# Designs tried in a protein design run: designed miniproteins, single chains. Part 8

Each design is a single chain, and the fold is of that chain. pLDDT is the mean over its residues in the fold that is shown.

## One batch from the design tools (miniprotein)

Design m251
Fold by ESMFold2-Fast:
Structure m251 (fold): chain A 107 residues (1-107)
Amino acid sequence: SLQDLLEKIEELQSTTANIHREIVENKDNKEKVKELLEELKKKYEEVYEFVKDVDPEVAKILEEAIKLVEEAIELVEKNAPFEEVLEKVEEVLKLVSEAHDRVIEKA
């Protein structure tokens, strides 16, 4: 239902904001940052599986977010500057906000 979709996206938006905060707090701990990014990826994949048959446009936004999280994980593994990792997470925050706006317009 549209209500179930809204609840899933709102939970995902909240989770993304919380993980973003934790990544900033743990910026000098690469192992912890990678763990948090893996958790974020898993959450997006779970919501994507629910959404892909319900709203293809929202599913496409989530697929783009998953790709950005994968790129952030690769940056951590390559010992890239933290700022590059953070930029990817900030783009994910923007994408989940766009998904939320799309769902609200239909409610």
Scores: mean pLDDT 88

Design m252
Fold by ESMFold2-Fast:
Structure m252 (fold): chain A 71 residues (1-71)
Amino acid sequence: SRETTRRLIEGLREALRRFERASFRELAELAGVSETTIRAAAHEAGVRPDARGEFTREQLERLIAVLEESL
């Protein structure tokens, strides 16, 4: 939903302010959604975390841009 997408964007922006890298768990906690929701959003956006399941700042910025385009 648009509400879920807005919550995701705000949580991802908060992660950018706090962390150099963020895990699915950290992103889910900040956005107030499940890790499955973060994984689904990243997959749909074509953004892949590293082998440890962590997103770089550049990857988070790309994910935010794709999510904003879907609003």
Scores: mean pLDDT 83

Design m253
Fold by ESMFold2-Fast:
Structure m253 (fold): chain A 85 residues (1-85)
Amino acid sequence: STDLEQEKETLLQRITGLIQSTSDSGLKNKLQIAKGYLESGEYQKAASVLREAASDYPGFAAQLEELATDVEVLDGLEAIKSALS
């Protein structure tokens, strides 16, 4: 039961690391919004914001697309766990 909680924490740490690594206020703001959605379990909204940021910030596009995909995977795993538990 803690495995998906650890995956969520890992994703939150990855977003926090990106926030700390950039000086761009626009990117920081989008990452903070995505982090907030991820913290509240609004995974589809978090992934959407990350993909929007990837479109706006080509230098981070690969990392942000990967994060968005990993958030969607977590969303799917949480849904499966909820259905089978």
Scores: mean pLDDT 85

Design m254
Fold by ESMFold2-Fast:
Structure m254 (fold): chain A 85 residues (1-85)
Amino acid sequence: MNTREFFLDVTLAMIEISRGVLLTTARKAGSDKAEKYAEEESEKLEKDVKKMFENGESEDKVVEFLTKGIRKMQEKVDKILKEHE
């Protein structure tokens, strides 16, 4: 059964939640660099995921890409915040 629309909605919600958490963390730390990175990278991740869906990529491939993308964003924001100190 094609649950692709539901899967897309869930995927986009995960990106939005991750964006919100990272932006809140960056703003509390007063790091414009971390805030800008979180916004730009989350927008890019959302665009890339939507493109994967349009290209008919498998759900497994989308989940792998999303998981790696979110992890990379988190690790980079943490690094920027550590360097800001």
Scores: mean pLDDT 82

Design m255
Fold by ESMFold2-Fast:
Structure m255 (fold): chain A 91 residues (1-91)
Amino acid sequence: MLEKLEELTKKLLEKLEELKKKDPEFAEDLELLIEYEFQQIYENSPNEEEFIKKTIELLEKLLSMSEEELKKYIEENKEKIEEARKKKEES
């Protein structure tokens, strides 16, 4: 599963870079939401195998989403984005 995790992570980073070229604010919000979701998976996973599995599932979902679907994902999770933003400002 580690090879799959690495490949999906690279693809997600490439997708985020392309989105930054079109709409940097949208890409920033998406990055914050992704960081929040990964932290939630980490906190709620009982072991490493489950963490890796859930992370792969999230990466595959994000990579399958269209730009319109990603914008909806951000709109639905606005509160999570603000929480992640505040944590970064605190750090």
Scores: mean pLDDT 80

Design m256
Fold by ESMFold2-Fast:
Structure m256 (fold): chain A 87 residues (1-87)
Amino acid sequence: SREELSAVLQELYERLGEVAKAPKEEIEAKLEELLSWLTEQLSRLSPADRAIVITVAKGLLRELGEALGVEEVTERAIARLDEFAAQ
């Protein structure tokens, strides 16, 4: 539903904000925690809503990687989301 989609997106923004505040050494581990949470949420969403969340998450991860200089780590996270998008 639109309400479920909105709630997942809001929590995604909050969780990525927490990752952005972490020391660089902790970012990879915190992203793994985020991906575990996100993949569970994606499994509950409709295919259309799932595609929206994946698109938003990939965009935010690219922005985070560029801003913090951790593009290698965020690109690996994006690759995992692409595997989910492929069904």
Scores: mean pLDDT 86

Design m257
Fold by ESMFold2-Fast:
Structure m257 (fold): chain A 100 residues (1-100)
Amino acid sequence: SVEEQANAILAEIEERLLERAPEVRKESEGLSKEEQIELRNERLVEIVREIAPSITPLFEEMLKKLNEMEKAKVPLEERQKLAEEYAKKILEALKKEIEK
């Protein structure tokens, strides 16, 4: 199904992120907390662009908003709600791309 294909793509992104996490962590050594977040987000966008370029703009928008919320010290629960809303938008956008 389209949903199974979309979930498989999202699973591939997650797997690639987990594989790259030790490398990104090493690259972030000695950086400030803000610089570590920026580097992590940059590497996340690169991975998403390689696997699913169609959802890259939504992913970048999500990360930008989450970063702004973290800087404003918005509670974790509110940030999680925003991430869940974007997860739904990303899944729907990916399904539409597969159905073309």
Scores: mean pLDDT 83

Design m258
Fold by ESMFold2-Fast:
Structure m258 (fold): chain A 74 residues (1-74)
Amino acid sequence: MEFEKAVKEAVKALEEAGLPDKAEELKKQGKVLLDYIRLAEGARYGKMLSKMGKDAAEDLTKKELEKAKAEKAA
């Protein structure tokens, strides 16, 4: 995630600049924001995966059911 990398780089830059207090504060705030971004991304991808996963699962289930019937009939 681009934001996660940016936060880590900014924390390092602040530590190198001799501002460890600011680096720690940014690290804590960045973690909270990152958690919210992950939740938002998870919800968005979950909706997309729900559509794609259902179609794929139906196709695979139908194919496996036909194979199982053919093997049991033989």
Scores: mean pLDDT 66

Design m259
Fold by ESMFold2-Fast:
Structure m259 (fold): chain A 74 residues (1-74)
Amino acid sequence: HMEHMLKVANAAEKAYRIAMEKIDSLNLDPETREKLREAARKAALEMIQKGVTDENEAIKRALEAVEKALKELE
């Protein structure tokens, strides 16, 4: 029970951190960066709600969310 919740939280946290690192590397204006960070936060919350335990799947979902948000802003 608790172990599964911790795996979900850890996967989402790692995915969110990697997404933040990618956003920071894009050298974007502060407003655009904040919108991308919000997209990553929403993706992390959705992964927690869905019970995603696989780190690779979580990372993929977070990065896809950032990419989609970036396309909408361009």
Scores: mean pLDDT 82

Design m260
Fold by ESMFold2-Fast:
Structure m260 (fold): chain A 88 residues (1-88)
Amino acid sequence: SMEEKKRQLINELEILIEELRAFLAKTPDGKLPEEVKERVINVLNFLSKEFPEFKELLEEAKEKLKKVETYEEAIKVLEELIAKIKEF
């Protein structure tokens, strides 16, 4: 069902946010390394293949992520993505 797909996708994004929060806790200046940014973008690419119904929302989040400089900004993009998925 669509509700089950939303729940699964939101769960994957929440896990990703928790990983970023754990990295942020160890990063005094809050700056997002390019390698971590690429990893997040690669996860969203994978999720776009698993959840094609949400591809447009995931692609918009990817474009925003390319422009972020900090873990807090990346987390905010993913939280806004979750909010949009809930309304879908």
Scores: mean pLDDT 90

Design m261
Fold by ESMFold2-Fast:
Structure m261 (fold): chain A 80 residues (1-80)
Amino acid sequence: MTPEEREALERFDRVMEAIKGLVDERPELAPYFLEALKADPDALIARFTAGLSRPPSPEFVARLRAKLDELIAYLEEKLK
């Protein structure tokens, strides 16, 4: 992975933590975040990769997808 890709993953980790914190305080928001994240995950990934100087590597896309799946799983657990 390039340094830009690592920085993008670190930025995504910060966004994930912010969403988790908000949902921990207000669990009723979890369904709305889940709907948004599941509606167009490819567009969300594209948004996160838009700042890269080169096309994203398959490794970077796979790691970003895995982090997105982790966030979705966390939010789904909050609905139980």
Scores: mean pLDDT 79

Design m262
Fold by ESMFold2-Fast:
Structure m262 (fold): chain A 64 residues (1-64)
Amino acid sequence: LSEEQLKEAAERLKEAEDELVRKLTLGEISAEEAQRLGQERVEEVAKEFGVSPEELKKAVAEAG
């Protein structure tokens, strides 16, 4: 990943995570749904940038 691609991927995942946390807190989705949607988002973004989901999760954790 380029630095620019990594930043974009990290921002997308952070926005998605924040959205899921808010929806979960408001009771709009279940905890099970939040976990599933979060995992699907990581896999989708990782595929778009041609990296593994594990590498993307590591990069996001380092950015947070």
Scores: mean pLDDT 78

Design m263
Fold by ESMFold2-Fast:
Structure m263 (fold): chain A 75 residues (1-75)
Amino acid sequence: DPALEALREALRAGDLAAILRALADLGVISVFRQNPSLAPLVAHLPDTPVDEAARAAAVEVAREEGAFGLADFLE
């Protein structure tokens, strides 16, 4: 999945903008919109329905790359 690979590369690079873009492409960015402190960071990105399979895959990629805080947030 190109979006999962993009997420992995963005996490390795520590590029927040690329991480948020990859999460938007995976259809999991709406989780950020439900948090008032994080919603402004993603206001300019497309709103998509939550894909639970893509969310589970993003959690796994985050854990594999050591981004445990992101993995816990996406669960």
Scores: mean pLDDT 73

Design m264
Fold by ESMFold2-Fast:
Structure m264 (fold): chain A 98 residues (1-98)
Amino acid sequence: KKELESELAKAKPSSLKRAKIELQLYILEPTNPELKKKADVAGMRLLLYANSPDKDVKKEACEVFKEVALFAKQIGRNDFAKGFADTLKVICGKKVNL
């Protein structure tokens, strides 16, 4: 989606916003190897932030997992939606209704 690509160009390289956009782009094109590579790195960075001792950083990372799960559900990618929702529950102790 052109809107997500525009937001990606404006996001800082290590930001949670960039990680969210890279995951959303991969969910839109799961067979694209370049998007998969970027999503793998973004997912790892997001997991590091979700395990942060900083409560605010952890909360922001957990909200990104929730937003990505809801995005995947909205576009019909139910396997991705479940995967991100399960990660949110395990890492953040939070549930999301899909």
Scores: mean pLDDT 77

Design m265
Fold by ESMFold2-Fast:
Structure m265 (fold): chain A 123 residues (1-123)
Amino acid sequence: VVPKEKKEKLVKFFKEIAEKLELPEEITQPILELIKEEGLLAYLPKFEELKKSKFKGANEDDVLAYLAFNLAFLKYKLEEDKLLEEELEAAKKEIEQAKKEFSGEKLEKAEELFEEIKEEAEK
């Protein structure tokens, strides 16, 4: 069980990132509800399918929501001083994979947000 304050931090980070990526409420609301209930144990079968398919044939907003969730998780791990280099490398590879399937300002914004987290982690 994740403490309430830690769930609240993860909700805050996901909401901030989703707003910067201009994700619609219809996509963000189910994810926010799961984070509030499960915290770091939030599981979405849709995210497993996205990962398994390497984003091929996926909806762009679903991929962006998946990336936003992962970025929120990295930011949460950074606040806890528990962020691993392997987690940063994994997130970078997923963004690079998404960039092979999609192009646009929202995906570039996701990459910018990742670089901000990486720079903060390297301090």
Scores: mean pLDDT 77

Design m266
Fold by ESMFold2-Fast:
Structure m266 (fold): chain A 73 residues (1-73)
Amino acid sequence: SAAAIAELTALVREGKRLALAGDYEGAIELYERALEVARQLPGTLGLVAVREIEEALAAVREGLRTGQPPEGL
C-alpha cells in the first residue's frame, strides 16, 4: 500500500540519520521496524526492500561493534 511505502521510507530515512549521527542503537530499532513493514510488501518491491534493510542493519550493527561510522548507508 502507499501508506506502507511511506512508513518504510520514513523509517529508513530516520534510521540512516540516526546512524550517521552515531546513534546506532536508535538506528537499529528503526531499521528493525522498517524490516517488519518491508516483509509485508508484496512482490519484488518487498524482496528488494528486505535485502536493502538487512544490509543496512548489518552495517549499523558493525558500527555499534567497532565504534566506527557504518559503510554502505
Scores: mean pLDDT 85

Design m267
Fold by ESMFold2-Fast:
Structure m267 (fold): chain A 95 residues (1-95)
Amino acid sequence: KREEALELALKAYEYFALANDLYATGGSEEEIKKAIEKGFEYLQKLAELVEGELSPEQQIEVGVRVLEEAGMNSLAEVFRRNAEFVLELKKELEE
């Protein structure tokens, strides 16, 4: 469902933006991890709705595509940057 896909993409955007804000403002590692996990939870749900099981990098591409198809090109660019950053941060936090 187009509307459901857009809602999931926007939720993922919100949590990735939150993770970036928490990191920039000195939030706890636990709060940052929770925001990242929630963002990828919504992104996984989006991927399952659209294409099935995908890698995190492929899930980010689906999110970008959904936002671009909705005409939210500027938001899609910010989403890509935030999602790529939080994916890298997630890898660092997991070591």
Scores: mean pLDDT 82

Design m268
Fold by ESMFold2-Fast:
Structure m268 (fold): chain A 62 residues (1-62)
Amino acid sequence: MSLREVELELTKQQFYYMALQSELDFLKRHNDPRVPQVEQQIKEVQKQIRELEKQIERLRRE
């Protein structure tokens, strides 16, 4: 993928991360049993963001 494509994907994941954080805050206020599931999704998105950041660094060397 081009550098621009990876940067756009990173931006999409950042927006998704913010949406999940808002959902988590709502669920926590309501003692919803889905809280652990959303926390797991947030961790997975963070891992994907880190991987995309590594790809950007690698592509900038070319």
Scores: mean pLDDT 82

Design m269
Fold by ESMFold2-Fast:
Structure m269 (fold): chain A 62 residues (1-62)
Amino acid sequence: EEKLLEALREVIERLGISDSQAIVILKAYEEYNGDEEKIIKYVTENTGLSEEQAREAFRILK
């Protein structure tokens, strides 16, 4: 979806993360059907982002 690409750009810009980290966030969001706690756990384990950064990314994508 077009909105999802815009949200990804915002996540990259606001968090100062790499495209590869943003892709991990997107994969988690899609795989876990927007389940916040599962997404946060996956993202923090696979990207090295803090829980706070992962939650902010989730809020932007939602």
Scores: mean pLDDT 77

Design m270
Fold by ESMFold2-Fast:
Structure m270 (fold): chain A 63 residues (1-63)
Amino acid sequence: SRQEELSRLGREIVASVPEEDHDRAQAALVRLVTGHRVEEAVAEIVALGGDGEKARRLAELGA
């Protein structure tokens, strides 16, 4: 389901960043899902070493 895919992508994005940055990644995921500052949230995830393509996909599914 869409909800299952959102949950899976979110976990994969968090897992793609260093453990110490998980809280920051989770905050960025909330912005992606709610459509708030999406480009900034994607850039933040990438800056933390995370998967920007998955972040964009999460934002599209959360719309």
Scores: mean pLDDT 81

Design m271
Fold by ESMFold2-Fast:
Structure m271 (fold): chain A 60 residues (1-60)
Amino acid sequence: MLKFYVSLSGEVAEKQLESGIRAARRVVEERGLELEVFGGEDPESQRLAERIREAVEEAR
């Protein structure tokens, strides 16, 4: 399967995150892509990556 990588840095508006997550989930499921999120080693980046994973699952 193809992997889709998302790299985030800095703070992003939550509205933009939600829109991107919904689009990513559809693409992942429809096209057989696997979503992996990179946020770096910073605690805030890790929290953001976890939030994205949760939102992808909630969109199911």
Scores: mean pLDDT 57

Design m272
Fold by ESMFold2-Fast:
Structure m272 (fold): chain A 87 residues (1-87)
Amino acid sequence: GRAELERLLEEAIRLIEQALSGLEAGVEIGMLRIAYGVGLLTGDYAFALEQMIKLLERVLEEVSDPELQERLRRLIEEIRRLLEELR
């Protein structure tokens, strides 16, 4: 539902801010907000979740901190689980 999608968005934003520098964080957060907005406008939350996974996987490839990598992997797994519940 919307509340769960909003919670996942907020957690993703927090992790991106911890993972990336200012401009890079801003770009990825902007893309994440676009995916969320498309989901809200179309009602296609599955599409929004799929785009969030792709974006977070891209961020994960740029991160060298093991603790932050594990947090990103866990968030991706949580989003994948929610996506499977919508399919």
Scores: mean pLDDT 81

Design m273
Fold by ESMFold2-Fast:
Structure m273 (fold): chain A 87 residues (1-87)
Amino acid sequence: EEEEKKEFEAIQYFLLYQKYKLQGYPLDEAERLAVEKMEKNEYLSEQEVENLFEILKEHARKYADKEEAERFEKELDKQLEIYKKMK
């Protein structure tokens, strides 16, 4: 339970950080906003998590090498499955 909660929080923080980066915030401000949301327990919904994973996959396909994009997509799919098990 404790380990599952820590993994859930890690995924939420990662996705919140990516969300703010994608919205055009500087890295330091994106990190600050992600931390603020985590401290307030204002987590992303399941739909927001799924939507954000898809946005990150599209971004990787557009800007990364094919091999890097495929590796990143596989890791994101794995993280999404872990997230779904924790809910």
Scores: mean pLDDT 77

Design m274
Fold by ESMFold2-Fast:
Structure m274 (fold): chain A 63 residues (1-63)
Amino acid sequence: SEETREFFVAVLRRLPVEAATAFLVGQVKGASEEGQARVLELARAVGDERVIAAVEREVARSR
């Protein structure tokens, strides 16, 4: 749900960048194509360029 997404984004924004990156990159590994798109959407919602770049790289690597 949208409320659940907002909660997760708020939590991720409070984590150190390294922890948020490790968590989201881990979620890309073994995920479906739709799941990978959702993780990338979460990374973009967090809004840290380092997190976004790391997730985009992992999605590209999984193709």
Scores: mean pLDDT 83

Design m275
Fold by ESMFold2-Fast:
Structure m275 (fold): chain A 84 residues (1-84)
Amino acid sequence: MEKEKLLEEIRELLESRGFSDEQIEKMIELLESKGSVEQLKALVDVLQGKPLSSLSPETQQFILDVLEEVDPELAKALKEEIEK
């Protein structure tokens, strides 16, 4: 299914960015339970280098909420970047 393919792509992108296995599993569980296909596609785009600020406010908040659960320092840094 589309959602399963996006979750696998997100897993690979997070691994390439140095996230731990524990952080990746927690994030994938949150994305599977709460994420829509559109939100998962937006996260893939951001992980591939698209600015978080290019997303809708609702999608930005979703990504920040998920990151806060697994890496609060990264979530804070991204929030500060979009508030410039």
Scores: mean pLDDT 77

Design m276
Fold by ESMFold2-Fast:
Structure m276 (fold): chain A 65 residues (1-65)
Amino acid sequence: LGEESIRKAVEEGTEEARALVIIHFAVASLDIPEYRKAVELLQGNPTLEDVEEAIKVIREAEKKA
Protein backbone atom coordinates (compact mmCIF):
# COMPACT_ATOMS: atom_id res chain seq x y z
CA LEU A 1 0.00 0.00 0.00
CA GLY A 2 1.64 3.20 -1.23
CA GLU A 3 1.31 6.88 -0.43
CA GLU A 4 -1.32 7.51 -3.12
CA SER A 5 -3.42 4.53 -2.01
CA ILE A 6 -3.34 5.73 1.61
CA ARG A 7 -4.50 9.22 0.71
CA LYS A 8 -7.24 7.97 -1.62
CA ALA A 9 -8.60 5.54 0.98
CA VAL A 10 -8.93 8.25 3.64
CA GLU A 11 -10.24 10.91 1.24
CA GLU A 12 -12.87 8.54 -0.20
CA GLY A 13 -14.39 8.51 3.27
CA THR A 14 -15.55 4.91 3.38
CA GLU A 15 -15.11 3.21 6.74
CA GLU A 16 -13.99 0.00 5.01
CA ALA A 17 -11.23 1.75 3.04
CA ARG A 18 -9.97 3.53 6.15
CA ALA A 19 -10.06 0.31 8.19
CA LEU A 20 -8.03 -1.52 5.54
CA VAL A 21 -5.36 1.19 5.60
CA ILE A 22 -5.14 1.08 9.40
CA ILE A 23 -5.00 -2.73 9.45
CA HIS A 24 -2.28 -2.73 6.79
CA PHE A 25 -0.01 -0.51 8.90
CA ALA A 26 -0.90 -2.27 12.15
CA VAL A 27 0.36 -5.55 10.67
CA ALA A 28 3.65 -3.91 9.62
CA SER A 29 4.14 -1.93 12.86
CA LEU A 30 5.84 -4.73 14.80
CA ASP A 31 8.75 -4.84 12.34
CA ILE A 32 9.00 -1.12 11.52
CA PRO A 33 8.58 1.49 14.29
CA GLU A 34 7.75 4.21 11.75
CA TYR A 35 4.66 2.26 10.64
CA ARG A 36 3.45 2.26 14.25
CA LYS A 37 3.55 6.07 14.23
CA ALA A 38 1.57 6.10 10.98
CA VAL A 39 -1.06 3.76 12.47
CA GLU A 40 -1.44 6.04 15.50
CA LEU A 41 -1.99 9.05 13.22
CA LEU A 42 -4.61 7.21 11.14
CA GLN A 43 -6.66 5.84 14.05
CA GLY A 44 -9.97 7.50 14.92
CA ASN A 45 -10.86 10.47 12.73
CA PRO A 46 -7.71 11.42 10.80
CA THR A 47 -7.58 14.86 9.21
CA LEU A 48 -5.78 15.58 5.93
CA GLU A 49 -2.90 16.86 8.08
CA ASP A 50 -2.74 13.53 9.95
CA VAL A 51 -2.78 11.64 6.64
CA GLU A 52 0.04 13.78 5.25
CA GLU A 53 2.15 13.24 8.38
CA ALA A 54 1.52 9.48 8.25
CA ILE A 55 2.61 9.44 4.60
CA LYS A 56 5.79 11.36 5.45
CA VAL A 57 6.64 8.91 8.25
CA ILE A 58 6.14 5.96 5.90
CA ARG A 59 8.22 7.59 3.17
CA GLU A 60 11.11 8.18 5.58
CA ALA A 61 10.96 4.54 6.70
CA GLU A 62 11.02 3.32 3.09
CA LYS A 63 13.92 5.64 2.26
CA LYS A 64 16.05 4.05 5.00
CA ALA A 65 14.89 0.45 4.48
Scores: mean pLDDT 63

Design m277
Fold by ESMFold2-Fast:
Order: structure tokens, then sequence, then C-alpha cells
Structure m277 (fold): chain A 102 residues (1-102)
């Protein structure tokens, strides 16, 4: 699902930066017309991010739960054990939850 790639990317950015709202805002902005006036685009992205904050978070969480272990498996060339993959996925989910609820 192409949307799962977007939401996985957002989840990883939120974890890396410690800024869930920033990641959500950037994703909302990415769907806007690039020819829109900058002030109008900023206001629209902020409105979208604020109004749909919980929905963005749920989509990020779902993408992380479904795809993160397989991403890590591919990136490691199969070097990580299933136990290590599970542990890293659980840690990433806990970090995303902590960042979102701050």
Amino acid sequence: DPEDVLYLTMALEAIETGDADGAILRAAASHLDPNMPPEEARALAQKEAAENRDEYYQRMLDALERHYAEMLRAESGGALSDEELAARTEAAIARLEAVYNK
C-alpha cells in the first residue's frame, strides 16, 4: 500500500526527531498544490494536521506495526533474528507513543 510507505516514513521521522506534530505537518503539506501561495499552503497544512492529528497517528502506528520488522530484515540482509526484530519493533512503537503523547 503506497499510503503505508508514507505513514511508515512519517513514523520513523517522528521517532528520529522526537517531533510527531512536525512529521504530521510535513506529510499534510506534501499533498498540497505546489503552486498555492505559501501563506495559504501553510495555513491549510496546519489546519489539516491539527484536525486529523489522531488519524495520522493511528496510520503511523499501523504502518510501523505492519512493516517495520520486514524493513529492518531487508536492510540487515537477514542478519537480525526474529527476537531482535520483535524487540526493535516494540521499542519503535513505544518511542512513537511517547513522542505523540508528550
Scores: mean pLDDT 82

Design m278
Fold by ESMFold2-Fast:
Structure m278 (fold): chain A 104 residues (1-104)
Amino acid sequence: GDMEKAQESLKKAEEHLKKAEQAKKKGDGKEAAKHALEAYKSALEAYHYAVRSGDYQLALKALDIGIRSLEIAIETEKDPKTRLELEIQLGILLLMKAVLKLVS
């Protein structure tokens, strides 16, 4: 069901975030950005399934991974327009996290 899909997407997000942080640590900005964007996408999928299943703690965990993933993507992005789009998405996730904490 949605809970199992949330957990699978969260695991995928965590694995890509780990790869992004390792790539950043070794100075590989392209690999860091690639894995950070995959982590962000998987974190959003985990968030949506977690909310649909009523698991707001899992949804918060997914948002935290998505936020960290976007921070890495922003730090490694050289195109100003793409960087601005990622910064807007980061602002949206931070607002979503603040709202979810008020209602959960």
Scores: mean pLDDT 90

Design m279
Fold by ESMFold2-Fast:
Parts: C-alpha cells; sequence; structure tokens
Structure m279 (fold): chain A 77 residues (1-77)
C-alpha cells in the first residue's frame, strides 16, 4: 500500500494545478501537466479517498481530486 502521508506534497501540487485549471480550464499547457499527475495520483489514492475524507485528514484535497476526476472524465468523453 502507498504511504498516503508521503503524498501530501503531490496532493498540494494537484490542488495548485486545479486552481490554475479553474482560471483557464481549456489551457493545453495545464492539461498536459495535470493529466499524467491526475492519472498517477488517482490510481494510488482513489481506493482510500473516501476513507481519507471521512477521517477529515485531507477533506479539501479529497474533494479537489474527486472534482478533477469528474472534469477529466468529462473532457475525455
Amino acid sequence: SVDLSSLDEELRRLHELLERASRAPDDPAIEAEMEPLVKALLERTLPKMEELAAEKRFPEEAELILKLQAEHAAARA
């Protein structure tokens, strides 16, 4: 299992990219940076996201990742 506490910095980076994406959601440069990070983080964190949100340890990061997942899925559709 991945050490989720060691992912704090990567979750913070994802938060920062989400903030940038909210200002320019169609910016291809942000999409290029965000897509591989989203795929890597979602693969590692998704199985534990509900548990993390319930524990209130990373509630904002969990919500941002879920929002990014939905936006990523919509963009791919």
Scores: mean pLDDT 62

Design m280
Fold by ESMFold2-Fast:
Structure m280 (fold): chain A 87 residues (1-87)
Amino acid sequence: SSLLEKAIELAKKMVEEAETEEEKKRFELIIEQLKQLQTLDKNSEEFKELLDYLIEEYKDLVKKTKNEKVKELAEEALKLLEEIKKE
């Protein structure tokens, strides 16, 4: 999915903007989970569960982050994941 590829690119930018090792590790895990989504069948239960989990992770990140660049990147990624869910 081109949307999922864009979400991975945004997550990589979030890693670059991370101010702490904890944030960096969290964003690196998100990249791994997005890459896992790329390998799954879009109609599978596993795809739907992982996508919903990531949507909630991004919602939490947007609400809690004090890093404005991370917030902007996370908001863009969240919109892409919501569009994937509508497919």
Scores: mean pLDDT 88

Design m281
Fold by ESMFold2-Fast:
Structure m281 (fold): chain A 102 residues (1-102)
Amino acid sequence: SATIEQVIGEILRAMGLMLDVVAEAEKQDKKAAEEIEEIADRGIRLALEAMRRGDLDKAYKAAQVLADALERAIELVKKGDLKGAIEVLREGLRRAEEIVRE
């Protein structure tokens, strides 16, 4: 089972990655950067809500799925594939929603 420390660590990782992806995307397309930020913020909020409910395992898995999607998204943004980055993040958000709804 996930600990509160592990959940907080994974949420902080996702938040840091969001800032990096948004900063890189802003150099190319401000609207795409706004969409990336909105998707990532929604994913982070899902993990925080699960944590507040005491569902630490769900919070950890949701944060991890989002952080992994953000790691893939930054590589796509660096290649100029903003559309691919948004799609990867939308997939990550859908998976995070499924996890917190279990």
Scores: mean pLDDT 91

Design m282
Fold by ESMFold2-Fast:
Structure m282 (fold): chain A 102 residues (1-102)
Amino acid sequence: SSVDQKITNLVFLMDGGIRLTAEAWRKAKSKEEQMRIGDLFIDGVAFAARSYGVPEELIEEYVERLRALTLQLVNGEISIDQFVAQARELVRELAVKYRDYF
């Protein structure tokens, strides 16, 4: 019960962060501003995961994957809608793997 609630709250928080990041990204007028938004997103995800007790090895794995995804977005290799979809998939994968630690 407490584990499921904790994971649900983490997913909700991360999904909110993805949404806010997408909104900020659409308003960004320079590549430098986009890079700053990306860095803040990655730092926020890592902080949230640590606050919820996610093991460091999982944080390192998913932060690296989200950072790569953010770089693809900054370089114009994927759209913002593709970023949102793929970031949400990574959050779901993280939630599944985190459950295995209990």
Scores: mean pLDDT 87

Design m283
Fold by ESMFold2-Fast:
Structure m283 (fold): chain A 61 residues (1-61)
Amino acid sequence: STEERIERAIRQVAEWAGLTPDELIARIVEGSGYEYLIADLAGVPVTVVSEYIRRKYEELK
């Protein structure tokens, strides 16, 4: 599924950045631009990644 592809991309980018997935999500919300790399790796539009990140961040607070 699209969500599973995004989750795999998040785990991979987090590993490359030396962050946890939750830390990576926080960095994206702070304007890091990691969402573009996740979108490219997952093969989905950045708008879809940004919406997924926003929902997940709301669950974390």
Scores: mean pLDDT 84

Design m284
Fold by ESMFold2-Fast:
Structure m284 (fold): chain A 87 residues (1-87)
Amino acid sequence: MEELEKLVEELRKNNARIEFTGGSPEAMAAASARYVPEFQAAYDAKDLEKAREIVRKLFEDAGVEVTVTNGDEEKALAAIGLALGRG
């Protein structure tokens, strides 16, 4: 998917660092499973905005806080959501 590859490349060029705090692997797995169909739909539609929104809901449900350094948080969240939809 070109949109995902473009977001990842922009984050890499800026030496972006994405850090996750809180949550647990079990909580993340459960939340990810719940939102997989929505991520897949966003990936298929190439909808960066929806991918970002779903990622925020997933992290909230899992109790995860995300911090992005040297990069755009909105682009990082969209890239994560699209990557989860890819499978």
Scores: mean pLDDT 78

Design m285
Fold by ESMFold2-Fast:
Structure m285 (fold): chain A 95 residues (1-95)
Amino acid sequence: EELARRALALADYVIATSTHPAARAGGEAARKAAEAVLELDVSEEVRREAARDALAGAEAALRAALTGDPFVGVAGALAGIGALIIIELETGKKL
């Protein structure tokens, strides 16, 4: 999924370049969700939903890194965590 690959690249960029805790947390959650979407055998519907949530999380993490807004970073982390929960429910694996 191109959205998941874009989310992964953006999350890795935020993690590599930001020391802001909220931005890093959002980036790490988005990276984990994007990796799970790319690596695990999940249904097409779950893959599309999780990829969109991972990308939204990565974009929020980048925004937090650029603005220093901790609330945007937290929103990004929650989006990434939501994607992980959906994948965990689909696969039965803990991520």
Scores: mean pLDDT 71

